# Ledger of designs, part 108: designed miniproteins, single chains, continued (3)

Each design is a single chain, and the fold is of that chain. pLDDT is the mean over its residues in the fold that is shown.

## One batch from the design tools (miniprotein)

Design m11970
Fold by ESMFold2-Fast:
Structure m11970 (fold): chain A 105 residues (1-105)
Amino acid sequence: MLEYAKKLAEEAAKGNLTAFVMLVGLLRDYLKQGKYEEAKKIAEIGIEIDPESPLFYYWLGIVYEKMGEKEKALEYFEKALEIATKINPDSPFVKKIKERIEKLK
């Protein structure tokens, strides 16, 4: 599984939208199954391959939230917010991240 996730992340970083959608789908599926360590590894791989993207920071925040690690969840949501705001402060994604942060406080 880890090798498959890495391959999807590498393809996504090259602009392969299908690989990106599949990687996020795999992460969501593991979250739904309660497989938080697997979901965490996928989010970490996403950050490693594309550290300029706010999306995998956001998903790592969701993973830590599901694991009950509130402080780490806030840390990663705040990193996602910083990056997303620099890209487009009026983005619906920025609003979604802010709502997640407020709900955890």
Scores: mean pLDDT 82

Design m11971
Fold by ESMFold2-Fast:
Structure m11971 (fold): chain A 66 residues (1-66)
Amino acid sequence: SYEELARRLRLLLMQNDREGAIELLKEELGLSDEEAREALERLTQLMKENGTVEELAEELRRFHEK
């Protein structure tokens, strides 16, 4: 689920594992390197704004679908 993926990504980003986050996005959502990097920047911004797991999951859905 996107919610579970969001939780995993949040943990990786809290550990400063950007490469792990990029690989997870590529494997789970089939994103390119460029798309994964763009998604990572967006998710990082949402986390700085105290985004919820549900908000992160919705952003992941948007990147996967478009």
Scores: mean pLDDT 82

Design m11972
Fold by ESMFold2-Fast:
Structure m11972 (fold): chain A 70 residues (1-70)
Amino acid sequence: MVRVKLYPGAELKPGDQVELKKDGKIIGTGIVKRVEGDYAELEIYTNYKLDPSDKYEVFKDGKKLGEVEL
């Protein structure tokens, strides 16, 4: 699972499906497993290996909701 820091005003619920993007390109999808305060835990489905030096952002319905912490 991957931890995501949510932006102010972002709304996510357990069971929500999200998109994982790098530089505006969809690189994977995720399912929200837990939301606690300003953080969400996602189960990520991607063919790309995530690199801690890269920035990955979480989107739902075209809205930017948070950033992945690696």
Scores: mean pLDDT 81

Design m11973
Fold by ESMFold2-Fast:
Structure m11973 (fold): chain A 55 residues (1-55)
Amino acid sequence: SPQDAALAALLAEYKARVRAIFDEHDADPSITDDEFNERVLAAGEEFRARAAAVR
């Protein structure tokens, strides 16, 4: 369905964003654990909000 396709796209986008956050944290030791945690939480919150809007 169009909704399933939209959710799949959002999930792929979320996974890519989380991977980028992990890669940035690994590459840049100046990124604090607090900043890392905030970015991961923000990515999850954005995904949940956008997914809820589809369904």
Scores: mean pLDDT 85

Design m11974
Fold by ESMFold2-Fast:
Structure m11974 (fold): chain A 63 residues (1-63)
Amino acid sequence: ATAAEYRRAADHLEKIADEFEKDGLYRQAAFVYEKAAEVYRQAGDTDRAEELEKKANELRSKA
């Protein structure tokens, strides 16, 4: 897979996580944000991965 393919997959996961967060499902949102972060790391997008890991940690504190 290419870096562009990984970024697109991560973008889809982030969108799913955003919907869970919007619905107040913070545990589910945190889980999916962590999955998106893993895929961003595979794409070489470390900064974005770290942002989503931080967001997942914040959401777990609310669950």
Scores: mean pLDDT 83

Design m11975
Fold by ESMFold2-Fast:
Structure m11975 (fold): chain A 61 residues (1-61)
Amino acid sequence: SMKEKLLEEIRRLGEEIERLGAEILALLAQPNPDMAEIARLRARIGELLRRVGRIAEEMLA
């Protein structure tokens, strides 16, 4: 069903967000964190979260 496909997409987006979060933590652990790269990763997480929100809004009861 379309609902099952949308839930699978949300699951994949969640996994990507978790992976990007782990990358940010690894960068922050460095002596001189690449703040520009961290900002890029944070922006990417924000975009993925907005996509999750759009999919959730499209899922009708």
Scores: mean pLDDT 86

Design m11976
Fold by ESMFold2-Fast:
Structure m11976 (fold): chain A 94 residues (1-94)
Amino acid sequence: SPELQELRDLVLDNVELLKLLAQPFPDTEAARKTEEGWELFRQGKLEEAKEKYEEAIALDPNYALAWFNLGVVLAQMGELEEARRYFQKAIELT
């Protein structure tokens, strides 16, 4: 759908921006879980990526990147309302 494509494009732009702004990554367990989730996402393993981001959030609920990446994977899975909610949470934590 046009709405899904616009959301995906916005998410990709925001992921690139967040990647630039998040240098350097903290050496934390939450950051490592988020990196593991991103690697799974790159492989198309959406459900496994989601689980890693949920683990990261459980370890550090204030880690904005984990909330943002969870939003990205949910958008890719078609869960647009949940994705928007998690993007809003990431913005609040930035």
Scores: mean pLDDT 77

Design m11977
Fold by ESMFold2-Fast:
Structure m11977 (fold): chain A 78 residues (1-78)
Amino acid sequence: DELLKQAKEYREKAKEYREKAEEYRRRGEELRREAERTGSEELRRKAIELDAEAGIYLMSASSYEIAAESLEKKYKEL
């Protein structure tokens, strides 16, 4: 039960991180379009920063998914 509980928590964290990644990606796209329209280097830089944050969240989500899979496998072996 504890292994399944932790796996569920990791799955939930992975979902939250994927949602955050999607949010940051969308915000980055919006700023990139505005930067293209206005020629703003500052907005272009902000868009790049948001894209980098989205990437970090995706990596974190993948790590939690791998951890959850490992715990689920251990539970099946019990």
Scores: mean pLDDT 86

Design m11978
Fold by ESMFold2-Fast:
Structure m11978 (fold): chain A 70 residues (1-70)
Amino acid sequence: SEEALELLNRAGVLAVLLGEEEVLALIQKASQLIKEGRYDEAIELLKKALELSTDPRLKELLEKAIRELE
């Protein structure tokens, strides 16, 4: 989904600004899985990123991306 990738690009930029290295890595891997059509695996990684995220803005972007893929 183009919409999900756009949301994840925004989430990735925010993760860099916040110094959330593990969340950024999960977002990057999930984006690659989406491009490969591996949506179930991408959703699992994004749910992990959501659990690790502390910033409400980052959580909202990740929740929107998961919803777009489901």
Scores: mean pLDDT 88

Design m11979
Fold by ESMFold2-Fast:
Structure m11979 (fold): chain A 80 residues (1-80)
Amino acid sequence: SKLDELLKKLEDLIKKAEEALKNGDLKEAKKIFKEIEKLISEIFDLIETLSEEEQEEAWKKLLPILLRAQEIKDKLIELE
């Protein structure tokens, strides 16, 4: 489904941002994080169009990824 494709892209971007942070590449991490924010917005818009049952499944998959995105954001703020 389109949702599963977007979730996979989001997970891949999260991993890239985490690797950039580990390597001290703040410029790359910030660039990837902007892409993460855009993709999260697209996923939220898509979830709003889904059935109640599909929304529940989507949020179960999305929540752990959003927590990782928040950790990236927090680290970027601390390193500025």
Scores: mean pLDDT 86

Design m11980
Fold by ESMFold2-Fast:
Structure m11980 (fold): chain A 85 residues (1-85)
Amino acid sequence: MEKEKIIEFLKELREKSKDPVLQKQLDYAIKEIEKNPENYELLGRLLRYILAVEKGDTSKEALEAFLDKLGVSEETRKKILEAAG
């Protein structure tokens, strides 16, 4: 279910965003997650990029709060946070 939740979030964000750079990054991330759903490094980098654009904050705390909003499991959240730094 984690893969499906993350993909749905990324698809929703892509539809809501009008930033062509972000849309391109989201297209890439969705495709990569579908091929390798455990690529936590890529996912962590993408989410930090989104946080930089949306809030201007790439801190680990901001990333953790963002993942909590997605309803991501504690296990998946820990893996993303560790892989991202």
Scores: mean pLDDT 72

Design m11981
Fold by ESMFold2-Fast:
Structure m11981 (fold): chain A 94 residues (1-94)
Amino acid sequence: MLDEIADNMLDADQTPAMKEAKGTLKAALEAAARRLGVSPREVVRILSDGTTPADERARALEALAEALRENTTSEADAALADALARGAAADRAA
C-alpha cells in the first residue's frame, strides 16, 4: 500500500535518484502520519488535493520534512527535507 502510494507520487518524474529515495519517502510518510494523527494515505491526500487549505498543506509538508530529517543521514534526503520545508514556508506566506 505505501509502496503503491510512493510509486503514484513519483511516477510522472521518476529519475534513478527518485526511485532510490522511495524507501525514505515511505518511512517519512509513516512518520509524518504519526505526527499529524492520520493515516499515510491521508497525508498523501492533503498534499495532492488542490482544495487543501495552504496552512493544512504547510503542516503536512513540515511534518514530512521533519520525518525525513529524523530518519535519514544522507545529503540527498537532507536536500529533499529542505525543499519540503521551503514549500511549507511558501504556503504559509500565501
Scores: mean pLDDT 67

Design m11982
Fold by ESMFold2-Fast:
Order: structure tokens, then C-alpha cells, then sequence
Structure m11982 (fold): chain A 64 residues (1-64)
């Protein structure tokens, strides 16, 4: 797991929890994927799909 990308993922996910911004949620998924934390990346992808962002969620799942 790449620590810097994991910290960025956590930062964007916290921002998403405060703002509800789907852009922040997508950024969190991207950084969790880059960190190698595929479990967190998949959890965020599922949240994206539940909000109607199916293509973004599928891109993350296919990359893993």
C-alpha cells in the first residue's frame, strides 16, 4: 500500500462526507486504487454506483 496515495484517498473521502460531492468520492476511489487498497476502492465504487455513477464504479472494478 502506497502511504501517500492512501492519505489522499482518506482526505477526499472525508471531504465527500462533509460536502456530499461525488467528485470528491470519485477522487477518493482513484487514490485508494493507486494506493493498492482495493478493498476501500471497491467500497467507494459501490457508493458511486448507488448514486447513479455506474460507469465510474465499473471502471474501478475492472481496473482491480
Amino acid sequence: IKKEDLELGEKYYEKYKKTGSVEDLAEAAFFFYRAGDYEKALEVAEELEKKGYTEAAESIREAI
Scores: mean pLDDT 80

Design m11983
Fold by ESMFold2-Fast:
Structure m11983 (fold): chain A 55 residues (1-55)
Amino acid sequence: MTEEEVIELAQELLKQGKSDEEVKEALRKKAESEGVVLSDETLDGIIKRAKKLLE
């Protein structure tokens, strides 16, 4: 899973009205399914980036 794919997934979930916490959980589960562990700091950064790209 690329960084761009994670940001796109975050944008999609935010557009669906998911909370930051729900988006974080979904991204973490997706990353784990690909064998990747993302820190909370990384997930927060991805969500902030996704929000800026939606504006």
Scores: mean pLDDT 79

Design m11984
Fold by ESMFold2-Fast:
Structure m11984 (fold): chain A 61 residues (1-61)
Amino acid sequence: SEAEKLAHEGVIYMSNGDYEKAIKLFEEALKIVEEKLKGTEEGEIMAKSIKAGIEKAKKLL
């Protein structure tokens, strides 16, 4: 899915130390999850993972 691709790109930017870009990618992925996968088990798991990524990136900024 597009949300999975954006979240994966966010992880890549995190590993490269580009936390600002990682946050933007994670936020875009989260929007897609919340708009298209709301109420699904997959969406809930993805949202929790993405939110954790955003929090980690913000702490490292």
Scores: mean pLDDT 83

Design m11985
Fold by ESMFold2-Fast:
Structure m11985 (fold): chain A 72 residues (1-72)
Amino acid sequence: MKEKLKELIEKAYEAYKNKDFELAKEYEEQIKKLVEGDKELQKFALKLILEKAVEEGLITEEEFEASLKKLE
């Protein structure tokens, strides 16, 4: 489950970078359905999304850590 979630997040991000917003939305819907009703998977997905945002310079490492602490 977690491995599939990571793959979907990576594919969604790649679609965004390629300006394929329709494909990105399809992956986002798949992620949402996968984590539906599971708070631990939702937290894990958010952590992966935030990690990608840091790698691409969209948020700072400090903002990432603050967001993770807010989920605690």
Scores: mean pLDDT 75

Design m11986
Fold by ESMFold2-Fast:
Structure m11986 (fold): chain A 70 residues (1-70)
Amino acid sequence: GKEEAKELLKEALEALRAGDTEEARELIQKAIEEAKNDPVLKKSLENALKALEEGDTVTALAGLHEALKA
């Protein structure tokens, strides 16, 4: 659920800060699955994942921080 998505999101933030982009991507994907009933959180996570896949780590980090506020 939403709390599980936020836990995974925090782990993704730590992975990105450590430079582990692949681990962060996998954690964000799991968080999206957990956020299926929260369309605002899910969309924020999908936007962060897209930024990360495009190599924009700064935008991805900002998006993950904003998702934590949802």
Scores: mean pLDDT 82

Design m11987
Fold by ESMFold2-Fast:
Structure m11987 (fold): chain A 75 residues (1-75)
Amino acid sequence: MEEKVKELRERYEKVKNSEIPPKEELRKRYLELLKKLYPELSEEELKEIEKELEKSSSETLKLGVASLEEALKRL
């Protein structure tokens, strides 16, 4: 618990200096969640998805992350 609390505080302090999470962090989170939901995805498929995510807006990425997190909870 203490380790997660420390990580949350560090993230909170970094976010406090920026109003919106960086697009890069949202993109990384999306890929991480996608790999957990679909471990059968090939490296080529993941790279193609990553290219599409770079074209997406921060709002689209945020919604995508939320959808994948909800899907993981239903497993």
Scores: mean pLDDT 70

Design m11988
Fold by ESMFold2-Fast:
Structure m11988 (fold): chain A 63 residues (1-63)
Amino acid sequence: SLEEEREKRAIEGLKKALEQLPSFTPVQLRAALRDAEDALKRSTNPEVQELARKLIEEARARL
């Protein structure tokens, strides 16, 4: 379904952002933080929520 495909892309995107996070500039960190906060608001998927929460914590620690 389109919902499953959207959740899959969100999971992949969040995982990639977490992998690349140490190389992000402050501008990229703020963008990643906003994207993760939006993912938490949009999705009820537990894996998306867990990855987004982790990305928020890691990005804030680097700002």
Scores: mean pLDDT 84

Design m11989
Fold by ESMFold2-Fast:
Structure m11989 (fold): chain A 69 residues (1-69)
Amino acid sequence: AREEADRLFTEGLAADRAGDLKSAEELYRQAARLNPSAEIYANLGKVLEQLGKHDEAAEYYRKAEELAA
């Protein structure tokens, strides 16, 4: 589970850097379901902002802050 989440997150980062925001969103959502973390939620929020999903981005930024505290 953790290894799978780490793999999905790494693939999501690669998609994000390549500008494939939809693939990055899907990969980050899958990684977050397997292993919720502040870093995954923050990266998901950033991609959602770039896709114009501002309300959803705000929700995931809040989740990231709660896990970082």
Scores: mean pLDDT 85

Design m11990
Fold by ESMFold2-Fast:
Structure m11990 (fold): chain A 75 residues (1-75)
Amino acid sequence: MGASPEEIREGTEKVIAALKKVAALGDEEAKKLFEEAAALAREAGEALVAGDWEKALELAKQAEELAKKGIELVK
């Protein structure tokens, strides 16, 4: 049991895209964190295509942690 690599990548990208739209309400620091998270999600996708699924998962987790920090700043 576990999420497929494609499922992890797509899910992470969708969440980050939604959070970036929320952050566009004027919190520049939160926007920065979400943009960095989106960049890590793209790198995770690249690692996935290269067959390095362990690295892809690690990058996706890092992207999620940055997105969580962005959410914390807007609360």
Scores: mean pLDDT 71

Design m11991
Fold by ESMFold2-Fast:
Structure m11991 (fold): chain A 56 residues (1-56)
Amino acid sequence: SAGLAEAEARGQAAMDAVLAEAAKVKLDRALSDEEIVNSGTRESAIKAAKTALADR
């Protein structure tokens, strides 16, 4: 196993996964039919939200 560097990278990956899951839950609750259509697909909308969170 690697040392500190792998632990830090794993922590960042875990955080990204948590944020992606939270965004998915929010999108599943908040996205209307019109928003899904405008995004092309729900998958595209989720990807966009994940990217927006990562860019914060």
Scores: mean pLDDT 60

Design m11992
Fold by ESMFold2-Fast:
Structure m11992 (fold): chain A 85 residues (1-85)
Amino acid sequence: DAKKYFEEGLELFKQEKLEEAKEKFEKAIELDPNYAEAYFNLGIVLRRLGKVDEAIEYLEKALEIDPNYEEAKKLLEFLKKATEP
């Protein structure tokens, strides 16, 4: 159940267990490849882990799935501006 893994990921993220949260969001995506919220939250976790390029990739996937995902769009724009030379 993709929702179960997503909810477990949110709980782990709340506890600052970033690597464990990442694993749960990855499992949610594996079970439901169109789970835009799971891609978005994985992007947030990757950013917190310092993996900014990977975070950008997953936020772009969230927007590909849901082009009206305003939170994903805003975070993606912020991260892209921060990484420009």
Scores: mean pLDDT 85

Design m11993
Fold by ESMFold2-Fast:
Structure m11993 (fold): chain A 114 residues (1-114)
Amino acid sequence: MEELKEVIKRLIERVTLEELSALLDQFAPEAERAIREKNPELAKQVLDRIRAHLERLAGPELAEEFFEAARKYSQEDIEKAMEEVAKETGDPEKASAIGTLLQLIRELLEVLEQ
């Protein structure tokens, strides 16, 4: 849990709300389609593009930690971490956007396992 919260906090410091919103606007529709249709090829393409974008915004090390967090933690853990980080940072909008991105990555990774 604390590792997840620290990854979210580091992203809050490195990425603007505008950059997070733009990323979600760009990738959420394709991600939601891949999840709904259980399409592993589309899921892989979307994941690769999100990873590349995060590497540009936050650097490769933090992007890798973010993807590992999405793989390791449950939806309930992500929701709890998002709430706690929002309270601790006073930035509920960024925490919510980052939490949404973590949940999308997690669900896309689950599609790849099928």
Scores: mean pLDDT 85

Design m11994
Fold by ESMFold2-Fast:
Structure m11994 (fold): chain A 107 residues (1-107)
Amino acid sequence: MTYYVGTAAVLTEEAVVGAAAVADEAGNILAEAVVTVPRSEFAGLTDAQALGEAAGRAAAEAVRKAGVAPEELADTGVASFAVAESAEEAERLARAKAVAAAKAGAP
């Protein structure tokens, strides 16, 4: 079975928040994760790098919660994430991206 990951991130004054969701081939959400990282942990990174790192950490946690092996993840070739305005929007966008990827299949 192939699984699809959607990710999003938001940069706040205090922290960088990453969100991720894992969907199955039918578009059912199996697991979600949110990580909140203090901006001080990303001292020396650009905003884009910090957003990507937070999104990546959320993706790793969501995949772990789903119990999915890395080889069962869709090879999309690009770890693209959505930029959100709030943590709640990041969670919604991560879910939407996972479902959209599942419906579209591999690129």
Scores: mean pLDDT 78

Design m11995
Fold by ESMFold2-Fast:
Structure m11995 (fold): chain A 60 residues (1-60)
Amino acid sequence: SLEELKERLREVILRTAGLVLEYLLLKLNKAPQEEIEKIQKEIDRLSEEEARLIEEIRRL
């Protein structure tokens, strides 16, 4: 349903915002590259999910 898609989109956006903050803090604290890259990959995955959900909502 449209409501379910909107709720999923909200969750993805909020999770992405949290990971972006974590990414910035890891870089500020000079965390290991492996940890930074792991967060970068998670952000990229969520960005793809966000794009798919937006497209699904637009098709309705």
Scores: mean pLDDT 87

Design m11996
Fold by ESMFold2-Fast:
Structure m11996 (fold): chain A 98 residues (1-98)
Amino acid sequence: MDEKQLEAEVLSALARMVVAIARKHDAPLLAQNPEAARHFEEAVRHVDEADKAIQAGDYKTAAEHLRRAAQHLRDGHPAFDTAARILEKIAEQVEKLA
C-alpha cells in the first residue's frame, strides 16, 4: 500500500470533516449572513478540489486548495477562524508529502 497516498487520503477526510462540523456548529450564522455563507461555500469547493488533487497524487495543488479554503473561511467570518487554522495545519502536512 502507498503510505503517502494513505496519509493524503486521511488528511483529505479530516479536511472534509472540519468543514462538515463547522457547517453544523455555525448553521444559524450561515442562515442569517449571506456573505459568510458565500465564503463558506467557496471554502467547501476548494476542499473538494483538494480531494480531487489528492486522488490524482498532486499533493502540491491539494495543499494550495486547502490554503485557499482556509483564506475563504478567514474572509467569511471570525467564527470560522478555528476551522481555517485546522485546514492550514492539514495543508502543511499535505505539502510535506510533495
Scores: mean pLDDT 91

Design m11997
Fold by ESMFold2-Fast:
Structure m11997 (fold): chain A 51 residues (1-51)
Amino acid sequence: SAAARAALAAAEAALAAGDTDAMIAHWLEAKALDPSLVPSAALEAALTALG
């Protein structure tokens, strides 16, 4: 959905800005809207590093 892609884009932007809380919040929103979404390698690595 457009909303899920917008949330994913917001998570990627938060990652680039170094805002971990915003990154997590937007990623969880994106996954809730579309569980089939694939994050970038950078976002996936950041999420994995957090545990």
Scores: mean pLDDT 84

Design m11998
Fold by ESMFold2-Fast:
Structure m11998 (fold): chain A 96 residues (1-96)
Amino acid sequence: MALSTEAQSALVRVHRAAEAGDFEAAYEAVKELIKHATPEQVVDALASLAAHYYAEGKEEQAQVLIDAGRKALVDAGHTEAAERLPERFEEALKAI
């Protein structure tokens, strides 16, 4: 899906925080992403990124991203999207 410049910038911050294994930084970056993207776009972007980390053997980074993303979505009132994130992650893994 096409993301705005602001959403793309927030995704870059999500990527950097997840690479560092920093849950708090990833949580804040996902909160920023939620302001500039639909819940569906957030779930798809986070699931795809986490799947790539997992495929690279970076399971800890993938887990931090899924956990931070789910918490940020729940705190933003997107509980249904948060529940779909692990499912979309598994689907994205099958597409690799």
Scores: mean pLDDT 84

Design m11999
Fold by ESMFold2-Fast:
Structure m11999 (fold): chain A 81 residues (1-81)
Amino acid sequence: SEKEKEIEKLKETYDRVIEALKAGNFDEAIAILEEFAKESKNPVIQAAAQGMARLVRSETDPDELIEKLKLIYKSLINYLK
């Protein structure tokens, strides 16, 4: 279903973002999130992905950043179910 494909894309995007952040590639993490927002047809997902990109730009604590991104990710997965 389209819903299952959106969930899969969100999971893949989240994993790529976390890997980029662990590698110290913050600009790559932002680019991944901005591309995901641009490609998504769902306004809620677009807004959340843009919010996550802003968090990567503003949150200076890596552990707090990952925790906040994880909370947004979990909320989006629950929204799509």
Scores: mean pLDDT 85

Design m12000
Fold by ESMFold2-Fast:
Structure m12000 (fold): chain A 62 residues (1-62)
Amino acid sequence: SERRRSDAVLRAYETALAAVRAGASDEQVREAVRETAKELGVELSDEEVDAIVRAARDAAAS
């Protein structure tokens, strides 16, 4: 379960980073993160989703 969650978080982060770089809004990035995690069978909390979005924005800004 921990490995599955870690894989889902990593994939969601990669998706978020690509979306941020493509100019997506925070709402669009959050939706992409939730959908990516859901496809991998993991439900992320709102706090986890927001943390991933912030990390992706920080990374994209360099």
Scores: mean pLDDT 85

